# Designed miniproteins, single chains, continued (2), part 87

Each design is a single chain, and the fold is of that chain. pLDDT is the mean over its residues in the fold that is shown.

## One batch from the design tools (miniprotein)

Design m7000
Fold by ESMFold2-Fast:
Structure m7000 (fold): chain A 75 residues (1-75)
Amino acid sequence: LDEEIFRLLGPLPLADREAVMAAASELAKMIKEGASPEEVRKKAEEMAASQENPEAAAVILRVAELMIEEAERKA
């Protein structure tokens, strides 16, 4: 998962990478605290909408789906 996230961050500018990593951390915390996939997706959409760079927005949405998939596989 971490390696997949880093690959998605590769083409982004440094500031956007930091924003995406902050978003990923918040989404991971929500999942750890028992948030539903629907709640995680909603939060990811809110954070993506705040991004100026549409590529960074797309990465946040993709990271949310990867985190949900990983959490469901461990359940």
Scores: mean pLDDT 80

Design m7001
Fold by ESMFold2-Fast:
Structure m7001 (fold): chain A 82 residues (1-82)
Amino acid sequence: SEEERRRELLYLAAKLAFLSEKTGEAIDLSKLSEEEREALEYAARLIAEGYEAERAGDAERVAALAAELEGPSLEAEKELEK
């Protein structure tokens, strides 16, 4: 489903970000797969949309976007914490 695909991309993006943080190694975009790149681009787009919604005072959109990002991020962090 579209919702499932979006969660998979956000999970992958979060996993890459947390792995980078845990290892101390910067994310090298030239070494990423197409799917990993798509995941990071999608997450970045949602984060940017969240900032624009916040600046516009659209609290409902900010909350919805935060919820979209938070679940996959917590799941990825939990897996990388062992």
Scores: mean pLDDT 78

Design m7002
Fold by ESMFold2-Fast:
Structure m7002 (fold): chain A 77 residues (1-77)
Amino acid sequence: STAEALAALEEGLRLLEQKRYEEAAAKFDEALRLDPNLPGIWPAVLRQAYLELGEYYESLGRLDLAAEYRAKAASIP
């Protein structure tokens, strides 16, 4: 449901602020699985969050994951 997707997205944002990047990524992926058609501002918020995850994984030398999260960001309308 949209409500469950938004709860997962907001928890992901909280985890991201705490620098718990892998847990945040899991929550963002859960949000999109629960509702691929996020309303309002949430697609833009999720796009920015995925770009931040891409930067994090690039900083670790995980270019595979960095590319994956940038692609996820680009796929959000």
Scores: mean pLDDT 87

Design m7003
Fold by ESMFold2-Fast:
Structure m7003 (fold): chain A 96 residues (1-96)
Amino acid sequence: DAELKELLLKAAEEARKLAEALKAKDQEAIAKHGARLDDLLTQLAPVLRERDPAAAEQVHGLVGKIQEKLKAKDWEGAAEAALELAEFLEAYAATL
């Protein structure tokens, strides 16, 4: 669907910006793009769960991976996980 594709691509863009901010250790940019990503994923979650529960679970797992890396203060690992989330969202959007 056009709406789902748009939400996926917007979330992917914010995940890529979050990955860049994490690599730069830019706390202001991390907070900004993290908040935007969280808002988009909150909108995306019910739509994705209804359409593709397996894809919704993968997104949830990738978000959890970012959170675990941040808790460990593993900025490089958090950035890699954010990029992996962006790539998953873009690949899924391409199937729509």
Scores: mean pLDDT 89

Design m7004
Fold by ESMFold2-Fast:
Structure m7004 (fold): chain A 87 residues (1-87)
Amino acid sequence: TEARQRVEDLVRKAMELFNQAVELLKQAQQSQDPEQRQQLIQQAKQLREEGFKLLDEAYKIAEDNDALDFFTQVYNDEVQADVAKKQ
């Protein structure tokens, strides 16, 4: 359904934002420049906040369309895919 496609798209976008935030935090950890570290940390924080907002939107759409099982499946599939990529 259109609602299920929207849930999947939002969950995937949220995971992309979380992955970008993790990469920025890794760059911050490697940086010896305090200004650069603070900038990267702030950018990572903003990406995480945006990601959580997308997950909240996806959850609400799933709840409204009796598709919470689908939300959980998509979320778990995306988390597992992310873990596999980092091995």
Scores: mean pLDDT 85

Design m7005
Fold by ESMFold2-Fast:
Structure m7005 (fold): chain A 83 residues (1-83)
Amino acid sequence: SEFVEFVRKKAEEYIEEARKLLEEVKKDPSEENRKKAILEIEIMIGILAIMLGVSKMLNEEEAAKIADEAIRELEKILEELRS
């Protein structure tokens, strides 16, 4: 479905963006860059959480799975940034 494709595309985009933010912080490990990266990833997690909730309400099991897996991946990146 178009909805599953949309959620998949957004999940992939957010994971790629979060990985780029992590690499930027590794190259310039300033408190400012780290805080900015954390905030941006937290916003992406929030958006995916809304997508997950909508997917569950619509019984879109595949979309819900994609959103949940993406949230877990972003949480792992976030933990690395906070370490």
Scores: mean pLDDT 90

Design m7006
Fold by ESMFold2-Fast:
Structure m7006 (fold): chain A 75 residues (1-75)
Amino acid sequence: MGKLVIADSKAKAEEEAKKLYGSGEVFDAGKGTLPALKLAEEGKVVGIGEKNKSTAESIAKEGESLGAEVIDLSK
């Protein structure tokens, strides 16, 4: 099962993914979320930086629908 960490910035998402899971590839949501969501679906640890709460909630819902364990720090 993949893991998806969402925080208000790419740097915070990287810090939290590393803290919780020891590693994770991180992405800026403003540059596209598809590569991150694909990795989470494949069972990887992934972080996404998104400062907009509504957009972060949308990304979290999509990650959960793909079977990822989601930690949304924007809540």
Scores: mean pLDDT 78

Design m7007
Fold by ESMFold2-Fast:
Structure m7007 (fold): chain A 98 residues (1-98)
Amino acid sequence: SEWEKVEEFARELEELIRSNSLEEVLEYLEKIIESLSEEEQELIEKLLKMSAQEIEELIEEARKKSEKEAARLVRLAVLARARGLVEQKLEAEKAAKA
């Protein structure tokens, strides 16, 4: 199912974050994002600016129309959150050393 693919993708990202440096994880995430369509990249930028509640509402509305579209949104949201968290942690580490 599309949701099993989302769960597998999330588990793979968690394992990457656990097993690799934050810089290596960020490079990997950037390569994935750059391989996406322009429309999907724009959607990731939009998702980065949204609250968790707004994202959940967007996913619920998509689910009412298409499970495949909802699963796509969740995968993009997971990518956006992972990138944002890694970038935030790297900036915090730089600030702590300054």
Scores: mean pLDDT 77

Design m7008
Fold by ESMFold2-Fast:
Structure m7008 (fold): chain A 95 residues (1-95)
Amino acid sequence: SLKEKLLELLDEAIDLLEKKLEEAMKNKDFELARELMGHVAGLLGHKLLIRMDALDLEKFLKDLEKHRESFRKYGYEELVEKYDEIIELVKELEK
């Protein structure tokens, strides 16, 4: 289902974010680590809302776009691409 595919893509995004968080922690870039932890927490919250059938699609899309701009700023191309896949799938869920 589209819902299951969305949850799978969110898990993949969380895995990529956790890897970048580990790199930031290793480099003692604690401001970046704090920002990345915030993005992980946001995605976990959206996963919970999806499972509860309580997702606000407009808020979800705005949050994803905000994360995506952060990733572009840091040159996290793989995360930008993963978020593009998530955003496209979410737009299909609106139909």
Scores: mean pLDDT 86

Design m7009
Fold by ESMFold2-Fast:
Structure m7009 (fold): chain A 70 residues (1-70)
Amino acid sequence: EKAKEAGKKGAEAAKKAGSAAGGATSMYDVGLWSNTEKGKEAGRKGALEAARARTGEGGAQSAEDVAKNA
């Protein structure tokens, strides 16, 4: 439940950012940003937080699997 909501929220935020940016979030732009130390750290933090929420609710995938998907 919480995990499903978190995933949906993330997807919606990504879509909204893409729409508002008018294509600024192309695969190439995402790759460039992710290659920066800041982008990597932000992604890692998000993945860790999602994994913690899933673990706390029980019956979820392992923290490693959740982090890999993020």
Scores: mean pLDDT 52

Design m7010
Fold by ESMFold2-Fast:
Structure m7010 (fold): chain A 68 residues (1-68)
Amino acid sequence: GVEDEIENIIKDVFKENKNLSKDEIINSIKNKLKEKGFSDDIINFVVDVLKSLTDKEFNSLKNKYLKE
């Protein structure tokens, strides 16, 4: 579904951009969601969720996806 597609985009961005900052990774996710035709409401929701994570939580998510 849409949620699985969004999660796969997030995983791909983490794998391609593992050396970038949190803000740069979030911006890359935002751009990729726009390229895939997601609405601004969905993009803003995903961005807000990711920005709400602490640096520790964000790095834990990154490490989880890099192992997949």
Scores: mean pLDDT 83

Design m7011
Fold by ESMFold2-Fast:
Structure m7011 (fold): chain A 83 residues (1-83)
Amino acid sequence: MTEEERRREAEGSLKVAEDLLNEIKQLADDYKAGKITKEEFEKRSTPLIVAIGLHYAAANFLGEEEFAERVKKLYDEALKLSE
């Protein structure tokens, strides 16, 4: 794999992680608005948080530290929204 190919793959992981975080934010807003229960929020957000963690692992595997760090920040933000 070339450096360009690794960067492109890591960038893809970052974009997916951003989309997943946006979905978690929407669920958190729905929970705060009383549209869904705490239990429904947890059931829907947990697999999305896990998926962000997997994208962090993927970026680390590619050795793309800058992208991995950015995905890690999204993961930490997702965890804060789930508390």
Scores: mean pLDDT 85

Design m7012
Fold by ESMFold2-Fast:
Structure m7012 (fold): chain A 66 residues (1-66)
Amino acid sequence: MEEKLEEAEKNLRKAAASLQAGDVETAQKYFDKAYKLAVEAGIAPETASKHDAIQALGEAVAARRA
């Protein structure tokens, strides 16, 4: 779980960096990877919306570091 959470966070960081660089297509691909990892890590149910799963992942990462 911890390993998948770290990998998902890395994908979120890459998505954010790509979005800031104006590369929306690359950002979308990294968001998709982060979503899949969040579901696999059990942070969000398989039926959760992509947006909700990504938010839950961000919160889980923040909580573990706090």
Scores: mean pLDDT 70

Design m7013
Fold by ESMFold2-Fast:
Order: sequence, then C-alpha cells, then structure tokens
Structure m7013 (fold): chain A 103 residues (1-103)
Amino acid sequence: MTKAEQLALLEKLRKIVEENPELIFGLETVERLETALENGRLEILGVATKEKDGEVVTVVKLLIDGEEVLAVFMTPSASEELIEEVGKELGVDVSEVIERLKS
C-alpha cells in the first residue's frame, strides 16, 4: 500500500469506530496506529472482514516498527467462530484476542 492508501484506511477505521461505539479493540488501538504512521513505522500487510447474522469482525495485520501486530474491530456479540474464521482468512492466530475478550 502507498502511504496515502494507509492514511485513507486509518481514517475509515476511525470513522467506523466513531459510528459504532460497540466495537471492541483487540490487540491495538487507532491512536497507536496513527502515531506509528506519522513516524513512518506503519505498514499494512492485510485486512479481512466477515459479517454473519448482523455480527461484524475486521482483522488488520500490521507491521509497527518491524513487529507484527493485530488490530481487531468487532461487535461485542461476535462469536468466537466468526473471529477464528476471519483469522484463518488472514492467516493469523487470534487466540490471544479471544482470551482478552473472556478476561
């Protein structure tokens, strides 16, 4: 992605969060993503979204300063199965996200 495309994606994510206060952040926050982008340390590696029965899960795979991180945006009632399906689509392990939701 170009820097302009990454900025546009972050703006869309911010808009989604502002319009859907029920969305839960997983491993990373929009504010930290914006800071990493401003410092030229953010790369977006992949995005996967699934919707089922009114539930939405979006997983974004990122590099922040060379470290792989996941940003997860989901409705609070999203099933573990839906989260796992999105993780599989993107090729990432979402077990840590599921555990954080239980804790």
Scores: mean pLDDT 69

Design m7014
Fold by ESMFold2-Fast:
Structure m7014 (fold): chain A 68 residues (1-68)
Amino acid sequence: SVRELLDELIAQETNPIALTALRKARELVDAGAPAEVVLNILDSLSTMATPEQQALLEQVKAEVEARA
């Protein structure tokens, strides 16, 4: 699920800026925010992500888009 993938990214993240953004994305998902708002946050994280984190981010984005 989107929540489980976000929790995995949060568990792996050591950058405090990226961690704050991931926690905000999780809060928005839990609140039922529009997919486009969540996707914009995830897209901003792609510029800071490792290749492993990018793979997880693409999975989260695909799941968010599938729910829209």
Scores: mean pLDDT 80

Design m7015
Fold by ESMFold2-Fast:
Formats: structure tokens, sequence, C-alpha cells
Structure m7015 (fold): chain A 120 residues (1-120)
């Protein structure tokens, strides 16, 4: 259901917050991989929510792909030791996810993503 997808997405966003903080602190490949896995899980849940609410899947898909490209750039920057660049790209990816969540009417999820952005 919509409520179950929203709760799963909120829980995934919370786990992503913890994993992203750890990855930014350590720069460890395993921590970066864990953060990327959780980010990709959140992307999938947002796409499933978009399908359920019958929104423009082409536009949503394009925005989610842009967010994915930015988080990949963040991961590469972090592997190179550039924490400032990694943080910037990750925050830009989170801005896109929050915009998508708001467009889907998932206001609680959008608030959780905005909270994650402020905590990193």
Amino acid sequence: SREELEERAIETARKLAEAAKKALETGDEKDIEKALELFNELLGLLYELAELVNENLVEIGEKLQEARDKVIEAAEALKEGNKEKAKKYFQEALDILAEVARKLGADRLAAEIERLKKEI
C-alpha cells in the first residue's frame, strides 16, 4: 500500500543518514558501498510510490536518474579523499529526492530527507 511504501522509504532514509555520515567520516569503501545500497533502495521505493500514485513516470524517472548520477559523483569524490565535493554532490542528490517526494505527496518522507541533508 501507499502507507507501507512511505514508511519503508522513511526507514530507508533514516538508515541512509547513518550510513552516509559514517562514509563521510571514514572514506572507507565498505561504508561508501553501504550508503550507495541504501540510496539505491530509496530510489526504488520512490519509483514504486510514483507508479502507485500514477504520476508522470518519465519525469520522475529522469529526476531519480539525475539524483543517482550525483550520488555516484559523490562516492567517487569521497574515494579520492575530497569530502567537501562528496558532501556537495550528495546534498544535491538529496534535494532532488526531497523534490520528488513532495511531488508525490510524501511530505513526511520529504521532511526526513531534508533532515538527513542538514545532519551531514
Scores: mean pLDDT 89

Design m7016
Fold by ESMFold2-Fast:
Structure m7016 (fold): chain A 69 residues (1-69)
Amino acid sequence: KKYEIFKEAGVPDELAKEAAERLPNATDEQVRTVAKAILLNPERAQEILDAAARMVAAGVPIGPASSFV
């Protein structure tokens, strides 16, 4: 489950739930990349999730975690 990937990566439980709900169509690799981006910039977690959700919906590849900074 995507929630478990976020949680195992160290994302806080509430944020992991929100992220999993917002990225139901993301691949496991995309989820891991988003989790890394959130951990690098936790103050920007909502912006990172917004960007990731748009990219997944548009079919755009999610780049390196640093690309969200």
Scores: mean pLDDT 75

Design m7017
Fold by ESMFold2-Fast:
Structure m7017 (fold): chain A 66 residues (1-66)
Amino acid sequence: SEKERLRRIYDRVMEVARELIAAGKEQLAREFVEEFDRILQESKTPEEAEKRVDELIARVRAELAA
């Protein structure tokens, strides 16, 4: 269902945010969550939100690795 998809997106975002905080990247974690809120506000479908969140997570993980 759409609600289950959005719940899974939320859970993934919160997991990544916790990983960033554990790595000492509190500012990056804050910016990550703020951009996630923007994605939710701008996205018209759960599918669009999921794709944009996947791209955001990939970008944040690349920044953490650099």
Scores: mean pLDDT 83

Design m7018
Fold by ESMFold2-Fast:
Structure m7018 (fold): chain A 66 residues (1-66)
Amino acid sequence: GAIPAVRPEDLTEADLRAMSTERLLRYLASVTLPQRLAAPVRAVMEEKGVPAAVIDALLANNGLVV
């Protein structure tokens, strides 16, 4: 799928929640996120049923701490 036009620094929790699981996973694998989104990303991905190992890998790839 296409990469969203929203810049990582401009993303909100609502933007993350609005994405499908597969779109969110592809987006997060392709961008560096600001630390302010660490907890929202974990919460949204847990709500979407993403495995903890996948969440941890994506957060580590982005240098995020929750």
Scores: mean pLDDT 71

Design m7019
Fold by ESMFold2-Fast:
Structure m7019 (fold): chain A 107 residues (1-107)
Amino acid sequence: MEIEEELRKLAKELGLDEEVIEEEPTKLAIRILIEALRKGDLETAVKAAEYYLEINKEDEVVKELEKIVPNSDEGKIIRALAYELKKARPEKSLEEHIEAARGIVEK
């Protein structure tokens, strides 16, 4: 899988452990995104978010996020984080997850 190869390359460049690099593509993409944000590497964070959203593009929640959140570099990161939060806490509204994701990105 081409996306998987690119994600593994990004993870190695960030210095992530081999155990993390062997995670499935969706989990690997979110781990890369979080680590890149922690390091202030916005370019890598955006790339990880783009791969994460491409993997999940058929999900109706991702399609709704595309309508609500702007298609900017920051917006892509917010979309990826909000979708991950929605999977973890489906009982909360999408708007609540977008607000939480914005708080993570905007500091």
Scores: mean pLDDT 82

Design m7020
Fold by ESMFold2-Fast:
Structure m7020 (fold): chain A 65 residues (1-65)
Amino acid sequence: LPGGAYAAGGAAGRESGVDPAAAGRVAQEMKERGLDAEEAGRAVQERTGLSERDARGAGQGAAGG
């Protein structure tokens, strides 16, 4: 179901003090572009400023959802 990537990105954003909606949207966009977990995580980190650890979690959720 299509909500998984957005939810994972939003959760990572909440934990890191970043806007969860923005983090969720970036994760969903990376999934829609067909990026794997590593690439999605890097894109989330670069666009939202999340730490590597938190961005990696968002990327994994994007790839798995």
Scores: mean pLDDT 67

Design m7021
Fold by ESMFold2-Fast:
Structure m7021 (fold): chain A 57 residues (1-57)
Amino acid sequence: SLPLPRLDVSPEARARVEAAIDAQIDYLLAEGRITEEEVPELRARMRRVVDAAIAAS
């Protein structure tokens, strides 16, 4: 594996992030905050935002 200190996110850390995003989406669905039709786009958007934040950190 190549050391990518700025963009290197451990597989476990990335899995945790994805799990957190999934939990947030699921929570929003349960609360009726979002429609299942919007889930795929929202999930992709949230993941992109989180990935950008991780890369910036």
Scores: mean pLDDT 73

Design m7022
Fold by ESMFold2-Fast:
Structure m7022 (fold): chain A 74 residues (1-74)
Amino acid sequence: ADAEAIRGAAETAIKYLKEGKTNIAGSIVGMAAIDAELAGHTEVAELLRSALQAMNDGNVEEAIKLLEEAVKKA
């Protein structure tokens, strides 16, 4: 359940980023990072936090790559 929920959140965030909805994507990724950390998925949580940092820096392409990696590892 947790791994599937984290994957779904990351995939939804990628969709919103591609639509230019960075604020909505950031909220989803932030919540998913907390959920991943609480579930003990530390590597996935680190990827999600790195994606948030990339979004804050305006690096949408990098954020998408990090979210795709999080999907693969969840």
Scores: mean pLDDT 84

Design m7023
Fold by ESMFold2-Fast:
Structure m7023 (fold): chain A 84 residues (1-84)
Amino acid sequence: MKKELLEELKRLGLSLDDLSDEQIRDLEKKILERRKVNLEIAISIYRAAEDLAEEQGDEETAERYRELIEELEKEKKEIEKKLE
């Protein structure tokens, strides 16, 4: 997303004027790839937490983790579509 690209550039001490269109596209792709990996890690952690909550009989907590996983999976799918 444009906002994430600008925030990453600011973090690196760069501006859009310092980069070519090709460099901007490469950086945007790398940001999306990093986000995808982070989402995959988060989904794995929440799936483990869901299983633990179910084992402990905490159905409310298990359902909340299920909802979080669904939202993260949706976000991951949107990122995968942008990387195509």
Scores: mean pLDDT 80

Design m7024
Fold by ESMFold2-Fast:
Parts: structure tokens; C-alpha cells; sequence
Structure m7024 (fold): chain A 66 residues (1-66)
């Protein structure tokens, strides 16, 4: 996996934002943070830095945590 420290931080920050919104019962905030996470993961897949399966696993893990 050829992710930079900045890219790992971006993913981590978005996952934390999802968890924060979920803890507050902010369904719209959860959906918005998920959309941003999906956009970042799609970009990384297009750049060959993640496989589609790795991107899906991250999305599924974030969804289970929310």
C-alpha cells in the first residue's frame, strides 16, 4: 500500500468525523462525512494507491463503527 502519511491522516480524520457525527445523532453529518470518505478512497483507487477491495473494506469498517 503506497499511501503517504498525509493521505493516511486524511482517511483517519474523515473516519473520526463520521464517528463524531454518529455520537451526536447527526444523520446528515454522517452521510456527508461518508460521501467525502468515498470521494477520497475513489481518488486513491484511481491513482493505484488502494485496490477497490481495500477501499470497500475501509468504508465497511467506518459504516460498522457508526
Amino acid sequence: MNLTEEERKEIRELVREILRAASQGDKAGVDEAFARLQEVLDRLVKEGKLTPEQAQAILDAARRAA
Scores: mean pLDDT 81

Design m7025
Fold by ESMFold2-Fast:
Structure m7025 (fold): chain A 72 residues (1-72)
Amino acid sequence: MAGAQAVADHVRLLAEQGYSPEFIATSVRMALKALGAEDIADEVAKKVKEAVEKGDIDKAAQITFEGVSKAL
């Protein structure tokens, strides 16, 4: 659980610092691939990008948390 929270918190930090939705989504995709979860990495990254583009950072963090939790 701690690893999933760390990645979700990083998504919030990147959004607060003004990073693009594409950069944030790519960071999540790379984290999931590093965990061996290549099968869900692209789908989770797309959902995170959509949430960030809509300004829903809470949803982007939640999607990240759920995706990373499934990978662990």
Scores: mean pLDDT 83

Design m7026
Fold by ESMFold2-Fast:
Formats: C-alpha cells, structure tokens, sequence
Structure m7026 (fold): chain A 62 residues (1-62)
C-alpha cells in the first residue's frame, strides 16, 4: 500500500529513505510544499514499517 509521510523541516531525509528501503519499499514522490513523501511499502511489512517510523517522529502518516 501507499502512504503519505509528512516530516518536520529539519528532518533527515536520508534516514527516511533508509527505513523505506529496509522494508522493501520505495519513495514514489516528494512533495516539497509540506515536506511530504509518498511511499510504497509491501502489505506484509506495513506494521513493522509504521513502528519503525514512530521513533523518527513524523508529523503525520496517512
């Protein structure tokens, strides 16, 4: 499934890319207007992916 991840302006973009790739996902689109990233993650990895994002403190995941 696809998710929109929004992050603080000072967020480490490389860390987000690393986490997404570690779960076999990919970044489909970057939306600079609100520091958003559209990401695709395998359905069987979704729960682990969302848990891995929480320590990075995104502004929202939807």
Amino acid sequence: PEYLVTVPEDFDKEKLKEVVASFGGEILEEIPEFNGYKVKVPADKVEEFLQALLPLKPLGIG
Scores: mean pLDDT 75

Design m7027
Fold by ESMFold2-Fast:
Structure m7027 (fold): chain A 89 residues (1-89)
Amino acid sequence: MRYRVTVRAADGTVTEAEAEDALEAARLVEEHGTYALAGTVYGALEAGLADVVVATEDGTITTAADLAAGEALLAATPASLAAALVARE
């Protein structure tokens, strides 16, 4: 099951990638964000919370109705925290 992954690092670097499964999505978040953020994302995807989720490295998870809502939620997260938007395709 394919995912679109957007990772914003604490330095403001934004990376977009596609993942074939939840484990690959979590690895991309670890590589471009933080270890803690990757764990939060993996837990949300394994739990099947929603098709679109936004996570921050403090462990906060928010669900979105669609990708556009997810992008708005990601933009609203604190810039000092690494954050990720993950959308199931």
Scores: mean pLDDT 82

Design m7028
Fold by ESMFold2-Fast:
Structure m7028 (fold): chain A 81 residues (1-81)
Amino acid sequence: MQEALIENAKRALEIGEEFMEAVLKAMETKRPQEARTVELISPLPSIQKNKPLSEETLKKLMEKYNLKVVKKEVLEVPPPP
């Protein structure tokens, strides 16, 4: 039983990707709200969360990936010291 659940989850993951594409095409006619979320998936940065980032790297990432301000307090901090 549990094994079937895992396989179902894996299939859902694969189908999820194709389902996403289908939904994307459908919402192309709908409001662009979700379209923005998909665009954010494109940049997908691969960063090791094992070590802290330098201010310089953070600044570059902000400009390059155009991060949405999640930590308002941190982003509102004055320019890199």
Scores: mean pLDDT 50

Design m7029
Fold by ESMFold2-Fast:
Structure m7029 (fold): chain A 89 residues (1-89)
Amino acid sequence: LEAELEEVGRRLEELLKNASEGALAIAELLLLEDRIKIAGKSTPEIEERKKELEKIAKEKATEEDIKLGKEIYELHRRGTALAREIAAA
């Protein structure tokens, strides 16, 4: 499990190092939407940040950036799940 978490971390670091502003905006948007869904609510500050990220995504994210941002988001989710499993062991 720790080896898998380490591999996810290395892959995520590699993707983040090469990610464009558009790809990062997509990843952060998906992570924010996930957090809002889990919490069951949003704050005005979160809503403003979401709107900022949506503008960046619309203006700067290419189709490839959208795919990369989604990959970054999924790696974050996998890392969180693995970290929870390790902490529970």
Scores: mean pLDDT 79

Design m7030
Fold by ESMFold2-Fast:
Structure m7030 (fold): chain A 87 residues (1-87)
Amino acid sequence: MDEFEKTIEEGYRAVKAALEKGDREEAREKAEGTIKTAMGIAGIITGSFGDEKKLKEEVDKIVKSSTPEVEKKYKEILEVYKELTEE
């Protein structure tokens, strides 16, 4: 739990810092790294390894069970990643 929340908070700060300096590539990389790390932690917590769809569902469940601040930060990271990778 603590490691998961720390990952989201550190990722959020890194993404926002990159966006503030106008580095869209760094913002995308930081968002992607945070999402992958969160899925890895969810896999360890739930014992689920290798199913990306299930890991994404477990991350969402953990986020919703955490604080509203963690949920908001994770959703903003997902939004930034989608905006920088969708075409």
Scores: mean pLDDT 79

Design m7031
Fold by ESMFold2-Fast:
Structure m7031 (fold): chain A 68 residues (1-68)
Amino acid sequence: MQADNDAAIARIDAETDALVAKGEADPSLRPYVEQARAAGDAASTPLGRRWREYQTLRKLFAEAEAAA
């Protein structure tokens, strides 16, 4: 059970890192990375911070892709 949760968290971490790297490489996406970091900073726990960063990046990138 714990190992399954750890695997899911590791997947989210890997996807978040990939999205951050994409945003850092592209100046037009950098503001979305900054917004995600700000959303994470509002969380009081490390897990909450990571989850909010992931959710915010996924939402903002999806909205940007839909607008293109």
Scores: mean pLDDT 73

Design m7032
Fold by ESMFold2-Fast:
Structure m7032 (fold): chain A 73 residues (1-73)
Amino acid sequence: GEDEELENALRDVKPMDALKRLAGLAKTSLQDLMAALGLTTQSTKKDLILAARFVVANSYLTVGDVIRALQAA
């Protein structure tokens, strides 16, 4: 499923780097994204999947667009 694809895309990405990339995709700051989702610097992989889903739900981006961006580094 899409959550499994997101988990695989996040496997080799540090949590704070993933959140920075997701904030960039949503055209927002890291601080604003974290505040919107109630996240801290101790964010888990589950929190990263929720953040990716939030970006998809609040943009014209697909899950595939998010996966591509997370892997493009």
Scores: mean pLDDT 77

Design m7033
Fold by ESMFold2-Fast:
Structure m7033 (fold): chain A 72 residues (1-72)
Amino acid sequence: APPPRVVVTARAYTAAGELVWEGEAVDAALDLAPAAEAARRLGETLTVHVSVRRDGELVAEQTGLLPLSGLA
């Protein structure tokens, strides 16, 4: 059988619930740098929702914040 396929999907939302960034990676790490840049450009904290699926099944889900001031 083929090895399990891992899909990582992330979406970034404003405080008003507007989607400003969306990303997906298959069998690779997902880069959140574009979402962090969107937060800095908009001058607001974004909510990022990340979902990890293995062979189509949800195996992990996390929600986090991209604050305007992070550790450099």
Scores: mean pLDDT 74

Design m7034
Fold by ESMFold2-Fast:
Order: structure tokens, then C-alpha cells, then sequence
Structure m7034 (fold): chain A 65 residues (1-65)
């Protein structure tokens, strides 16, 4: 289901942002890539997926700093 994939991607993007704030750049990159791929699978364009994942991860990183 599209909504389920988007929710999973948002969770992964949030985890990516927190990993980035903690200095774990390799984990952040892997989680971010997984979030983008799930959003593309949910029917978003890669451009839309990257924008959404970046916004969610950025917000999570800012909250963790």
C-alpha cells in the first residue's frame, strides 16, 4: 500500500537525520537511500522522493542537535 511505504520511508528518513546529528554519516546515508527508494516504490518521482526525504531527515537532525 502506498501510504504504508510512505510511512516507512518517513521513519527511515527520521532515523537518517538522527544518525547524521550523532555523527554517524555512513548509517545516515544508508537510511536516507533506503527512504528515497521506498518513496520511489510508493510512486513518487526520484526528485519528489529526495525532496521529501531531505525535508524529513533535516527536521529530525535539527531537533536532535
Amino acid sequence: MRDELIERARTLATEAGRAFAAGDVDTARRLYDQAVDLLVDAGLSREEAERLATDVAGDAAADAL
Scores: mean pLDDT 84

Design m7035
Fold by ESMFold2-Fast:
Structure m7035 (fold): chain A 61 residues (1-61)
Amino acid sequence: MSPEEKKLEELIKEAYRRAGEAMRTLDEAAFLAEVARINAELDARIKEEGLEEVRKKRLAE
């Protein structure tokens, strides 16, 4: 994988790990709010790092 692909994968994996922890520890309302925040942060981070095209190519396979 390119450095960009590896970084994108690490960001996505960390976001899912955080969501999984939230699911185990938070009630439903707090969990939904936290997942929304995690997704917004992940999307902003991908855009800031210039990984949007890499993500699109990965999803298209």
Scores: mean pLDDT 77

